# Designs tried in a protein design run: designed miniproteins, single chains, continued (4). Part 1

Scores and structures below are computed, not measured.

Each design is a single chain, and the fold is of that chain. pLDDT is the mean over its residues in the fold that is shown.

## One batch from the design tools (miniprotein)

Design m12001
Fold by ESMFold2-Fast:
Structure m12001 (fold): chain A 120 residues (1-120)
Amino acid sequence: SLEESKIRVLAELILDVIDDVEYIVGPFKADTSAEEARERIKKAKEILEAKIKEYEAKSATDSSNYAKAVTYEFKKKLIEDLEKTLGYENIAKLFQAKAVGPEEARKEAIKLAEEILKKE
């Protein structure tokens, strides 16, 4: 159904953002708290901001680095959108599920996607 397709697409987008955070800040713990999730999101945004500035500076001498700066800027914006949409309690649940494994992460992302789409 169209609704099932929307849930699947949103769940995959949530997982892609969480994978980017894990790649930047390192692996999550199954017992991650909301406060720990907040600190990890903060750290991910700080690292991305530093990478944006680094690649913007490098683009002055080699324009191929401009695409990298733009990519990191959009990754940061997606993390900020996730933060605003889900909040840290739900992000902690995603981090916990991701630490358990990919199937648990997918189940949690689907559940949160369903909750988002029920709220207009």
Scores: mean pLDDT 87

Design m12002
Fold by ESMFold2-Fast:
Structure m12002 (fold): chain A 81 residues (1-81)
Amino acid sequence: SKEELAARLERLEATVDETIATLEAQGQHAAAARIRALRDRYLPKLQAAIDAGDEAGFLALVGELLREIGAIYLAAAAEAA
């Protein structure tokens, strides 16, 4: 349902914001800024998929966002080592 997708988006936003806060607290300001830019790009697309009732499109966008966040996080961890 659209309500279920909206709840999933709310949880995703909270998780992304927690990741940003963690990176900022660790001094990883560049990585945090990259994830904010991804959030700002993907949130309107995720909302459009919910509004269209496009569950497959929503899940594909979530997968893309999480892969890109993971790449940024791994790069930041490698630079910290």
Scores: mean pLDDT 87

Design m12003
Fold by ESMFold2-Fast:
Structure m12003 (fold): chain A 63 residues (1-63)
Amino acid sequence: MFDASRRAAEEQAARAVAADPALRPEAEKGLATAYELGRQSPQAGSAAAHALAVWLHERLRAL
């Protein structure tokens, strides 16, 4: 996973978990999946990180 996509996903995960601790397991799972995909394919890892960041942002907006 590339630094920019990873950092954006990590920042969104930190904000989401701070606002709603119930999001922690999904955020951790998503970050782990994006990182593992990124080790095999930077494009797949970046796409997974972006999808996670969007999902977490939507959850924060729904609070």
Scores: mean pLDDT 78

Design m12004
Fold by ESMFold2-Fast:
Structure m12004 (fold): chain A 78 residues (1-78)
Amino acid sequence: AAREERYRELEAEYTPRFEELMERIRGLPPEERARLGKEESKKIQPLFERANASGGDIEDVRAAIEALLEQLERIAER
């Protein structure tokens, strides 16, 4: 109940930002996207592992989503 509601709130909050970033990234060459994605993925992997280990604690999930969005922003800027 409450956890599901918070996940829906996170989805609603982050979906517009994710869509905007994905549209910007589509303009980059596939090879450049893949290269930057691999390097940035190493930085966010521990946050997703922590979220999984916590059983999906909302704060850990939020941190993982924010890290993913920040990774996408860095890719979109380069």
Scores: mean pLDDT 70

Design m12005
Fold by ESMFold2-Fast:
Structure m12005 (fold): chain A 81 residues (1-81)
Amino acid sequence: MVRIRVRLADGTVVEIEAETAEEALEAIIRAIEEHATSLSELEKGLVIGLLRIVYGVGKVIGESDEEIIRRLERTANRLLG
């Protein structure tokens, strides 16, 4: 289990608990879609697209779920905060 915090563009912080990288990715995407009201649909699509790329690359190169989750957290916070 990995706990992460994602800061959305409106200043909302979402805390996510995930056992797998897929679970973390889907939870971050839901948080962006439901709560990132200051982002345009294009901006949401770009952020989600990059998060999916980070996940896919991590799986291809054999990163652990924890390593992928940490990269997803860092990427989301870099793009949204």
Scores: mean pLDDT 84

Design m12006
Fold by ESMFold2-Fast:
Structure m12006 (fold): chain A 65 residues (1-65)
Amino acid sequence: SLAEEEAKLEEQAKRLREFFHELIDKFLAHMPKSEIERYKKLADEGVENVKKHRLELLRKKAAEE
């Protein structure tokens, strides 16, 4: 169902955000906390934008039957 596909996409987006946060923490470990938080926010925004685009495509495909 569309709801199941949307739920799966939400879980994938969550895992991707967590993965980017771990990479940011490791790569930027010596940077100020404010800079680390800024890059984490940018990563979250990027993942959210891709998720929204994929949701739009899924909904359009479901409507074309």
Scores: mean pLDDT 84

Design m12007
Fold by ESMFold2-Fast:
Structure m12007 (fold): chain A 61 residues (1-61)
Amino acid sequence: MSPVEQLVRLALQGNLDRAAWAALIAQMSPEQQARALELIRAVAPEEIRDEAVALFEELSA
């Protein structure tokens, strides 16, 4: 399973484990990071979407 697929799965589960997200993002190319952010914005549960996006942007900077 790709790091993008793994990260999206964590987001769908409401799992915002910083260490797990950081490890997956570190494995991603810039194109994969852009795709992961697009997918998080599209499919993350409403209640955690803003937190998930903020966490991703912090860890990908």
Scores: mean pLDDT 85

Design m12008
Fold by ESMFold2-Fast:
Structure m12008 (fold): chain A 70 residues (1-70)
Amino acid sequence: MSEKLRLEAEAGVYELAAAVEIATLGKPTEKTVEYLREALRLAQQADAPQSVIDALRKRLEEAERELKEE
């Protein structure tokens, strides 16, 4: 279904955007956390594999933790 495929693609774009922000700035930002939250939401809506959803949750938690450490 094209809608699910689009949601999966959008989740991937947000995940990549978060990774690019971290690589560019050397640390997570509030925008990085926002990107990861959107990626997780879209992946869940797209019925992505549980392993993908779990990986996104872990990445989000790590980003939030690093943001708080500064």
Scores: mean pLDDT 80

Design m12009
Fold by ESMFold2-Fast:
Structure m12009 (fold): chain A 93 residues (1-93)
Amino acid sequence: MVDELIEALKNKDVDKVKEILERMGLSAEKLATLPNAAAYLIRAHIEGVLDELIRLEVELSKYSETLAEAFIVVANIYALEKRPLKELVDKLK
């Protein structure tokens, strides 16, 4: 699921991203209510990739807010699973 969502984000496929989010039963609003909703920001700062993550989020938002929301979903999953956010940044460059 997460890897499929990353590929859809890389391709800027808004319809596929919406389909995957619906299958996951997740929304940006649901993630925003979690105690760790901003955990990815702190971790990105520690890893030295905060600026790159913010740039990717802004670039995705220019295509669709849905893509930016999905990116935040993936970044929070990476942070919660203790996966390197640099890996996510490198996959989306």
Scores: mean pLDDT 76

Design m12010
Fold by ESMFold2-Fast:
Structure m12010 (fold): chain A 71 residues (1-71)
Amino acid sequence: SPEEIEATAERVADTILSLDDDTQVSAAYLVGKHAPVELAERVLTLLKERGAPQAAIDSLEKGLAERKAAE
């Protein structure tokens, strides 16, 4: 449900933000590439809202773009 996606996205964003910068970039990319699209897009929004490092934001966007291009 949308509520379950929101709750999961919040936990994923919190987890990413708790990681070292290099691990954040890798984790963000994997979320963008492999998580359900709606979840990945919500995590991206939360990372932007919470002031995540730009490298992590760019990495998640790269994962999402690569997945969308393959459709």
Scores: mean pLDDT 84

Design m12011
Fold by ESMFold2-Fast:
Structure m12011 (fold): chain A 97 residues (1-97)
Amino acid sequence: SEIDESLRRMELAVIGIAVGGAAAKAAGLDDKQTQEVRTLTSRRVSDLADETGGEVTAEQLAEAAVKALLEAKPDASEEQVKKAREAALETAEKMGL
């Protein structure tokens, strides 16, 4: 139903915001960059939901967060990217993915 689809979209958007925020904070980004990564991750997760019919994995969410981080901070170090990926995956798994 449209309601079930809308609820799933809202759920994935909230998870994307949380995962993106965790990734950015673990990478040591400031509040402005963290907010940007949250927004970019949510957008990427929305695109993934469209492509998969809402069947998004923890690994796909973590990858979306890393890509969002690199878009917000293209000069991010390998250590920042590693910390972001680990935090994103852990957060996605804690949120039931």
Scores: mean pLDDT 85

Design m12012
Fold by ESMFold2-Fast:
Structure m12012 (fold): chain A 76 residues (1-76)
Amino acid sequence: SVLEETHMALSTALGLSLQGKFDEALELLDEALERLKDKSKEATAGLLLQRSVILRSMGKYDEAKKLEDEALSLLD
């Protein structure tokens, strides 16, 4: 299901990020976004927010802010 796929992607990406494997985490989230983007705006928002957290950890603040704004727009 979309919910199960989203939860799995978020949990796996968080685990990779905690290990410092930022590139692997971003790739996994990008693959999940491509699969789920047209199925749930809530799933898309969650994946974008997790991607933004990883980008902030990498010092990519402007890219992170853009994704945060996009995600929040989906939830309004």
Scores: mean pLDDT 86

Design m12013
Fold by ESMFold2-Fast:
Structure m12013 (fold): chain A 67 residues (1-67)
Amino acid sequence: ALAHKNLGLLYESLNKPVEAAGQYSKALNIKPNDAELKANLQAAVDKLKALGDEVRAKAVEAALKQL
């Protein structure tokens, strides 16, 4: 969980929201009630929408809804 969360934060610092969202989703599968991870994943979705990447944003949002 911590390793995936840290990788997600690293990808966000590198402006890679898709990769960041993937790591946060993996961390949430281990700790589904972690509010910080849910917030981080939602922020990645919002960044993808702001960049116009609706297809990837919807894929990440679907993963978040399963948690």
Scores: mean pLDDT 72

Design m12014
Fold by ESMFold2-Fast:
Structure m12014 (fold): chain A 89 residues (1-89)
Amino acid sequence: MQYMGRITITIAPSQNSQATHDQMINLMRQTAIQSGTQIRGLSSDLSNGTVTGTAIGDRDQIRQFGRNVTQRAQQLGASSVQTTFQRLD
């Protein structure tokens, strides 16, 4: 069974810069490779201070992706990380 994971990283206003957004995007790409997930979309909204990624994988791959992105984003100064997982038919 395949799952789609959506992760939204919110960056603190004091750290909201293009450089931080680029770091969060790179973080998602590297973490997806390590978890064996496939990135389906990455977007950055500098005005809202959010970086969103979507990835597809099996249940364990998506769980690993979500956990590792959350942990690493918090280490880079994310104020919050939201994750949602959807089973694909």
Scores: mean pLDDT 84

Design m12015
Fold by ESMFold2-Fast:
Structure m12015 (fold): chain A 77 residues (1-77)
Amino acid sequence: MLEEIEEEARRLTPLTYSDVLDFYKELTKKQLEIMKEHPDLTPEEFIERLRQAEKELREKYVKEHGEENVAAIDAVL
C-alpha cells in the first residue's frame, strides 16, 4: 500500500495532535491503574510509581518520534 520510502520518512515526523492525545490517554490510564491496584500507597509512593510509568511511556514515544518531538508534549501543558 504505502511505499517503504514513505514509511521510513514517517518515523522522523513530529508528533501529531492525535499522538499527543494518545499519550495523555495512556498516561491517564496508567494513573488510574496504579490507584486501583495500589489504593493504600502514600502520596510519595504514588508519585514515584507514576514517574516510573511516565518514563516508560516517554521512552516508547521517543523511539517512534524522537526526543525533541516528545519534549513538545510538555509544551502543550
Scores: mean pLDDT 69

Design m12016
Fold by ESMFold2-Fast:
Structure m12016 (fold): chain A 85 residues (1-85)
Amino acid sequence: LAAEVAALAREATRALLAGDEERALALDEQLVALLREAIAAGAPRSEVLAALGAALLAVADVLEEAGLLEEAAAARALAERALAA
């Protein structure tokens, strides 16, 4: 779950920064579907939070690559909170 959600979040963020809004939306829909399926299947809170943390770290990495350092730092802070909960 965490690896799959992180990969989708990374690609969606790259697509958004490239101006490909349709691709970003399609990838976000896949990410939401994976999380919904995991929750419906009874995934524990810790697994869902780990997946969200991984997604936020993937977003932070892409933002940092793009030079959006303040936004990347904010995403990392949110990831740390998700992983600590």
Scores: mean pLDDT 81

Design m12017
Fold by ESMFold2-Fast:
Order: C-alpha cells, then structure tokens, then sequence
Structure m12017 (fold): chain A 89 residues (1-89)
C-alpha cells in the first residue's frame, strides 16, 4: 500500500540519522502502523490518512500519540481488531 511504502521510506530515513530520538520516532511509527492495519476498514482509512499527513509534516508528536489512542479504542471495544499485524521491514 502507499502508506506501507511511506512508512518504510520514513523509517529508512530516520535510521540513517541514528540518534536516540530517531529510534523513538521509528518505534512510534511502527506501533502506529501495526495498530492502524488491525482496524476495521472505515477506521483504518481515517487513521491511515492521519498517519500519512503526520509523516509528510514530520509531526512525530501526533505519530507518538496514535498508539495510545488506538490501544484505548481496542481496549474499550469501540473498534474490533480484524487481523493481527506485525510490521516487517
């Protein structure tokens, strides 16, 4: 998918920078992507667009907030997991 390609490209760029901060950004991007891919189609489209925009804008604070929001949504049953996903580079 376009989002998967964008995620892979951003992780590659951040790895080349090689700082403790970029390691945290990579973790946040991976966790956000994995959780978004587990969403039902409607919510997946919404949160994929949010992650895409955040990556384009280098808004790592927004990216870092996404796993927590999505974990709460799954834990409260607001959304159901439709598949299990582990990010592979």
Amino acid sequence: STLEQMVQAEITTLKEQGTALTKEYIKGIKEAYELIEQLPETEREKYSAILTTAIENKDYLQIASLPGILDIMFATGVVERVKEVTFTE
Scores: mean pLDDT 83

Design m12018
Fold by ESMFold2-Fast:
Parts: C-alpha cells; sequence; structure tokens
Structure m12018 (fold): chain A 81 residues (1-81)
C-alpha cells in the first residue's frame, strides 16, 4: 500500500535525517523514499545493500550510506517481528 510505504519512509527519515549533514539531507531523503518502496519485497540484508548502493550512486558519504543501510535494516527486522 502506498500509504504504508510513505509512513515507513517518514519513520526512517525521522531516524536518519537529523544525523545527516544538511548538504546531504535531500539526497538521503531520496534514497530513503526509493528504499522504502522496495522494503516489503526484500530481506533485511537485501534492503541494507540496496540502500547503501543507492546512497553511493547519489554521491553520499560512506558514513551516511552506512547510517541509512543500518536504519532500514533495523526497521525491516522490526516489521518481521
Amino acid sequence: ELSQILLTALEISRLVLPKVPESERDKAAKVIRQVAAELPHLTPEQVAELARKRAMELGLSEEVAQLIADTVKEVKERLLS
């Protein structure tokens, strides 16, 4: 459901974006939206890898890419419990 994808993206954004440098926040938010759409169809490991790959493709720092990957994995694991 589109509404659920948007709510998941908002949750991840609230956890991630305050920890991201202002200059990278718009790109981080874009990665989060893209990954949230795939989150129901992927394992925690797969969604983390997708997030990391998408973040690197947009030129985000390794630190921000890892933060997004770790956070989306945690959210996916929480949804499976």
Scores: mean pLDDT 84

Design m12019
Fold by ESMFold2-Fast:
Structure m12019 (fold): chain A 71 residues (1-71)
Amino acid sequence: VSVEERRFLAAAAGVALARDPSAEPEVLRLVRDFLEGKISLGEAVRGLARLAGLSVGELTRRARERAAALA
């Protein structure tokens, strides 16, 4: 897992948690499963988008904006 993928996933998780803080256990499960190699980045992103109530494209856009602000 690259540093860029980790930063992107952290930003995407942050977007999901900002929209629904009660989804934290499910967000953490998706992040863990990805870091353990149980799911792909695409599967983690799709799961986070569902939890956030966003499309994959909209989550990706917001996550990139958030990641850029942290760089």
Scores: mean pLDDT 83

Design m12020
Fold by ESMFold2-Fast:
Structure m12020 (fold): chain A 116 residues (1-116)
Amino acid sequence: DEKEKLKEEILEILKTVFKADEETLEYVREIIEIAIELGSTADDLEEVKRLLKLLAEDLDKAIEENLELIEKAKKEKKKGRLTLLSIVHGLILSKLNGLDLKDIFKSMLETIKEEL
């Protein structure tokens, strides 16, 4: 399954590049699985993987591109894609505001589950 492979690759980037702990990775895993159920494509997952790599290399460019993609996903009503792009947004918020990744993704998962 291409989507399952990309999910694991995204989680590996979060673990190795962003130093996400085991509990944080479990929250993000559930968020990705919900996004897939909401209609995320393999291309959406590949784009998130690319944005995560961009975020590690160039924060300002990652912020700009992620905001543009979020606005487009909102206009196109692509709920799964929007949910995936919110993972990148959560990492950006952590970097800019010094917020704990675990707290961000726990809160995000709780909000997503309430919206279902």
Scores: mean pLDDT 88

Design m12021
Fold by ESMFold2-Fast:
Structure m12021 (fold): chain A 78 residues (1-78)
Amino acid sequence: LEELGRQAAAALATGTPEGLAAAARQFVEMGRILEAQGLYRLAGDAYLQAADLLRQAGAPESRVQELRRRAQELYAKA
């Protein structure tokens, strides 16, 4: 019932690795929804934001690079 966007923003505001990772998961989900709707630029932006948040959270570089490559692929389709 509460705005999910506010929850993601609150998680991001904590600055903790767990909060950053939670916000990144929200952006990955938004990216998938936008991609399914053909909104490739917005989907790419969401994946890029998720990649940056995961890097800050100390996630494996391979995961960060996967999301960055996905964003680049989507920008190419836009």
Scores: mean pLDDT 78

Design m12022
Fold by ESMFold2-Fast:
Structure m12022 (fold): chain A 67 residues (1-67)
Amino acid sequence: SPAEKARRLRDLGLSYLGGGEALEKLGQEKIEVAGDKDTGAELLAQGERKRELGRELLERAREIEEE
C-alpha cells in the first residue's frame, strides 16, 4: 500500500540520516584526534552524501503520504 511504502522510505531515510551523522562524527574524530585529515575528509563527504540521500527518501515518503 502507499502507506506501507511511505513508512519504509521514512524508516530508510532516518537510517541514512543516522548513518551519515555517525560518519561525520568519525570523520571529525579522524581529523581532530588522529590528525588523519585525508581519511577524515573522505568520511565527512560520505556522511554528507548519506544525509542527502536520507533527506531525499524522507521527501519521497512525504509525497506519497500527501497523495
Scores: mean pLDDT 86

Design m12023
Fold by ESMFold2-Fast:
Structure m12023 (fold): chain A 93 residues (1-93)
Amino acid sequence: SAKLEELRKEAEKLRYATLEGLLKAAEESPDATPAQAAANFQGALKQFEEALAAGDVEAVQRFLDDMKGLLKEYNLEPKTASEEELQALLDST
């Protein structure tokens, strides 16, 4: 689906910055909230990949909207990264 491909490309621009920013906030904050948000986001990344494989446009869009919310909440800027860079970040956690 053309719409799924557009949503995938948009997610690729946001997912690294969101995860990197949440992990950084968790390291710098004494509060458990950023660490919990990072853990929840890692779980959501897996569900997002499953939704893409299933062709579930609504679930993919919801995930994108949630990422945009996290970027705004934690004052994070979008940052494009390769699949290899994302995997390295995931493997570091």
Scores: mean pLDDT 79

Design m12024
Fold by ESMFold2-Fast:
Structure m12024 (fold): chain A 53 residues (1-53)
Amino acid sequence: MTMKELLSKELDKEGIKYTPEALEKLSVTVRGWNIRLVVDKTKTLNGKTITAE
């Protein structure tokens, strides 16, 4: 399973919405970080949809 798939699974579990572009951004962030830490940081967005700018 790829890091991208793991992130998708964790985000879905937490009920966080995301775009494919945002998922790519998060997957590079988790390269050296714990997936749990990345997901927790995303939760602080108050359930907003994650979109790459």
Scores: mean pLDDT 60

Design m12025
Fold by ESMFold2-Fast:
Structure m12025 (fold): chain A 94 residues (1-94)
Amino acid sequence: SLTEEGKKLRDQGRYDEAIEKYKEALKENPEDYEAWLNLGLTLAEMLRFEEAIEALEKAIELGEKQLGEEHPKVLEARRELEAVRAMRRALLGE
């Protein structure tokens, strides 16, 4: 899938190319929870915190609707969002 191709590019540190693959996946399926999650994580690795938070919040919204609030994948997305918020605070002097 385009999401799997994006993950391979991210693993290689090719973040811009990974983002393009996730955006292509989201054009085909804008409700793809996994594409939103991986987009957010990749944006966070690039220190694009505002965009990362928006993508992770979208992943959580879709994951809750599709899988339920208590699903392990949704809980993982929530932990990742908190980690990104913590990293932003640490790097921006809080």
Scores: mean pLDDT 87

Design m12026
Fold by ESMFold2-Fast:
Parts: sequence; structure tokens; C-alpha cells
Structure m12026 (fold): chain A 92 residues (1-92)
Amino acid sequence: SKIEELAKKLGVEVEPPLSDEELKKLAILVEAYYDLEVDGKLDEKTVLAIQELLNSLGFDVKVDGKLDPELKKLLEEGGRLIARAIRLKEME
């Protein structure tokens, strides 16, 4: 699993899935990182940025700006690891 591979690389255990409120916080983090409008909304521009970020981290996702159920599940299950990866990249 790509989530398990990322967790191993970051030296952490897989954490519980994100709540809807935590998904909004992830959206804010992505929007700030890519200099987008920071509204916490998973709109088309924010979803496109998330999809491109996921592909850069080794996930195979479509870059179509649509938050389908599979993408939402991936963000819920992997969102804490994704947030940590962004924070580590900002520290470089």
C-alpha cells in the first residue's frame, strides 16, 4: 500500500481516518502551500492541487479536479501522512 510505504518512510504508524473537519484543515494546508485562496473548501482548484501532490508522492490518481469517493477515502486514510509530508517539505 502506498499509504503504508509513506508511513514507513516518515517513521510513523498509520493513524485513524480524518474527520470532515480535519479534511477542511488539510484543504487549508494545501491551499496555503500552493498559494491558492485559503477557504478550506475542496473546490476544483484545491482538488487539482491535492491530486498533483498525491502523484508527486507516488500515488496513482486522476488529475481531473473531482473529489470522487475513492479520492475522499484516500485523503481520509492518508491525510495525516500527507500533511506531515507537506510540513517536512516546507522545512527544506
Scores: mean pLDDT 73

Design m12027
Fold by ESMFold2-Fast:
Structure m12027 (fold): chain A 61 residues (1-61)
Amino acid sequence: MTPEEREKLEEEARKAYEYAQDAEKMIEFLQKHGKRGQELAALGFKLGLEEAKAELKAKRE
């Protein structure tokens, strides 16, 4: 493996590791609150997106 290939691979591995740690936290939350926790998280995310869209439109006017 060239030094450049190794550096790129290490950077990708680091990003994957950080993503996996964040996913572990989410899994713990979902396990603790079960299916309801997952449904509430999805609903909250959707509501947040709708609020952000409304705020953007209000600021334009």
Scores: mean pLDDT 66

Design m12028
Fold by ESMFold2-Fast:
Structure m12028 (fold): chain A 84 residues (1-84)
Amino acid sequence: MQPEATVSPTSITVPKGGSATLTVTSSEPIKKTELLDAQGKVLASSDNSTTVTLTGITSSGGYSVRATTDKGVAYSQRVDITVE
């Protein structure tokens, strides 16, 4: 089966310097979860976990989650983080 990844929530508002925790769901067991910025840079990662947390958020922006499985890599839909 081709791996798929979905992320929740897709829109989050945080105070400046705050944290956001994202949950990723995949059709395959997740070996690694990584949070990427709009340029594809890895900002946070969690091994063998369906959640990833980004801390110290100072600017609003778009993000995505990359889930690595033994069957391949899947990318989530965009997540918008708004700083208050």
Scores: mean pLDDT 81

Design m12029
Fold by ESMFold2-Fast:
Structure m12029 (fold): chain A 65 residues (1-65)
Amino acid sequence: GDNIQKLIEAILAEDAEAINRYVLKLKQLGISQENANAYIRASPDLNDEQRNKVLVILGQAYKDN
């Protein structure tokens, strides 16, 4: 969804404040880390390096928030 895409964009931009905002929004919407990971893995717009970076940072942000 749009919020997962915005989180991906925030991670690639290395915007820590935006990453935290969008992770909290995803949690508020009931989107689990597992569901967000599935969306990222299925995204054709990410290369392998970007996908790995996004998965790692998303996992950390879910733990931190």
Scores: mean pLDDT 85

Design m12030
Fold by ESMFold2-Fast:
Structure m12030 (fold): chain A 74 residues (1-74)
Amino acid sequence: SMESEILAVVFEALRRARTASEAERRRLADEAGRQIRELMRKHAPDMPEEEIERKVERAREWLLAEVERLQAAA
């Protein structure tokens, strides 16, 4: 499903970001956002672009916040 594919992208980015530099973490979050956007356009072609962008930004923000939380806990 689209949700499963998006979740896989997010978790893979999170895994890679854990050991990455700050600059690389931002790059990985941006790359994950691009992949999620393409998946949503492919699986939900009738979804408004504004809604796609809101969902992508929420996923990106969550990913960056989760990496920071994990880094702070280490």
Scores: mean pLDDT 82

Design m12031
Fold by ESMFold2-Fast:
Structure m12031 (fold): chain A 88 residues (1-88)
Amino acid sequence: SQLQELLQQAIQKVQQLLSESTDPRTKALLQSLLILLQEALEETDPQRIRQLLQSAIKLLNLMIEEKLIPEEKAQELLELLNQALELT
């Protein structure tokens, strides 16, 4: 489905950010984000997927506000997650 494709793209981008990060706190937050997105990909309940995506967006916004990841990559991720949320 389009939702699964968007989630897989988001997961790939988070994995790339994780590989490029050296800061332990940033890595921990990216790992938490990855877990939320992987759980959303395996979930079948639309309401639960929505909740997981909202949690992921909240975490991503925290990382943007604290300038923990490159702005351009963060905005690409945010766009993918917002598109995924619209499909739920």
Scores: mean pLDDT 90

Design m12032
Fold by ESMFold2-Fast:
Structure m12032 (fold): chain A 81 residues (1-81)
Amino acid sequence: SMEEKIKKLSPSEAEYERYLLAYEGKYDEAIKKEEEIYKELLEKKKARAPLKFGKASEEQKKEIIEKELEALLEAIKEEEK
């Protein structure tokens, strides 16, 4: 299924959920989910990298999520060849 393919290419279970939101076209929700995940990781003292969006504007955040989804879908297509 598409969910299984997305999960296998996702580095974490949390990112898997974020990719599903983007796959459904819920880009604003995907951005919020990413920020929520980052805050939870900070609370658990597990975040090592800076916030994914860094200094990005709201428009840039949406494009980042969109480009990540495009790359994921293209990787899935390549696996099916």
Scores: mean pLDDT 72

Design m12033
Fold by ESMFold2-Fast:
Structure m12033 (fold): chain A 90 residues (1-90)
Amino acid sequence: EIEKLKEEAKEYRELAKALAEAVRDGKEGAERARELAEKSKSLGSVSDAVLGVIRKFEEDEAKGREMLAEMAEMLQQLADALLEKAKSLE
């Protein structure tokens, strides 16, 4: 369903933005991203992966910062792919 794909894309975009902000803002941004990921359980394993990366950043900022940036890029690509798929179904 087109509406479901657009909602999933929106969730991925919001998570990607929050993770990118965590890279800039540190633990304060990570807290916001964690709250958003917890609300996005509908994304299943993606939500769990995001929470894992945020936990890693909270435990080890140096190792986690690169993982946050990489995850943010991946989520943005997933959002773009879902939006393109939704457009193709119109």
Scores: mean pLDDT 79

Design m12034
Fold by ESMFold2-Fast:
Structure m12034 (fold): chain A 70 residues (1-70)
Amino acid sequence: DELLKRIAELFRFQGASEEQIEKLVKKLREWYRNKKVPSREEIEKIAEELGLPVGLVELAVSEVAEAIRS
């Protein structure tokens, strides 16, 4: 949750809307709870659906993946 708060702050700083951030954090939380690392295709789909840069979503997923492995 602390990690997800930091990711939310980063996206907010980059100009994402609260709606975009909330939807992203919800998806990241689902992946974290399920111990699932999403595929490149899943990352691209979420980025497109939310209107967020793919590279920024990839960065957020990488942080969650590290937390899952820890």
Scores: mean pLDDT 82

Design m12035
Fold by ESMFold2-Fast:
Parts: structure tokens; C-alpha cells; sequence
Structure m12035 (fold): chain A 89 residues (1-89)
């Protein structure tokens, strides 16, 4: 139903955001845009969700996926920096 379609759009966004955070390249930006367009079209035409609601769900997923990946990378960077400081004195 509509809720399942919105969840699908969110999950597509989450995956796209996470992928982009790891590889911020023109290819990844293009891939994320295609995935987003497909997810929004599927939610709208198959799920009966208004296009703007599908877009909002995708955007929310994208932001949360990006944040989760960046938080992980930032944590890794801080861990490496901590080890370097410990080794260097």
C-alpha cells in the first residue's frame, strides 16, 4: 500500500545517501539521481503515493543514510587520529 511505497522510497534514499557518502563522485551523484527518480516513479505509479510525498520520503532516507555513513567515517577518522597521537606521544 501507500505506506509500503513510502518505506521503499525511504530505503532507496538511505542506500543512495550511504553510497554517495563513501564515494562522492559525479558517477555516484548520477547513480543516486537515477535511483531516486526510479524510486519516486515506482512509489507514485505503483504505490499511488503523491510524487511530492515520495520525494520527501526519499530525501529523508538520503539524509539519514548520508549522516549514518559520515558519522561512521568521522568516528573512524577520530579513532585513527587518537592512535597516531598515542604512538607519537
Amino acid sequence: GKETALEGAYEAGYGAGGALAGNASPTQVTASSIIGAGAMVDATLIGGVPFEEAGEAFRKGYREGLEAKLSGEEGMREAVEGVEKAVAG
Scores: mean pLDDT 67

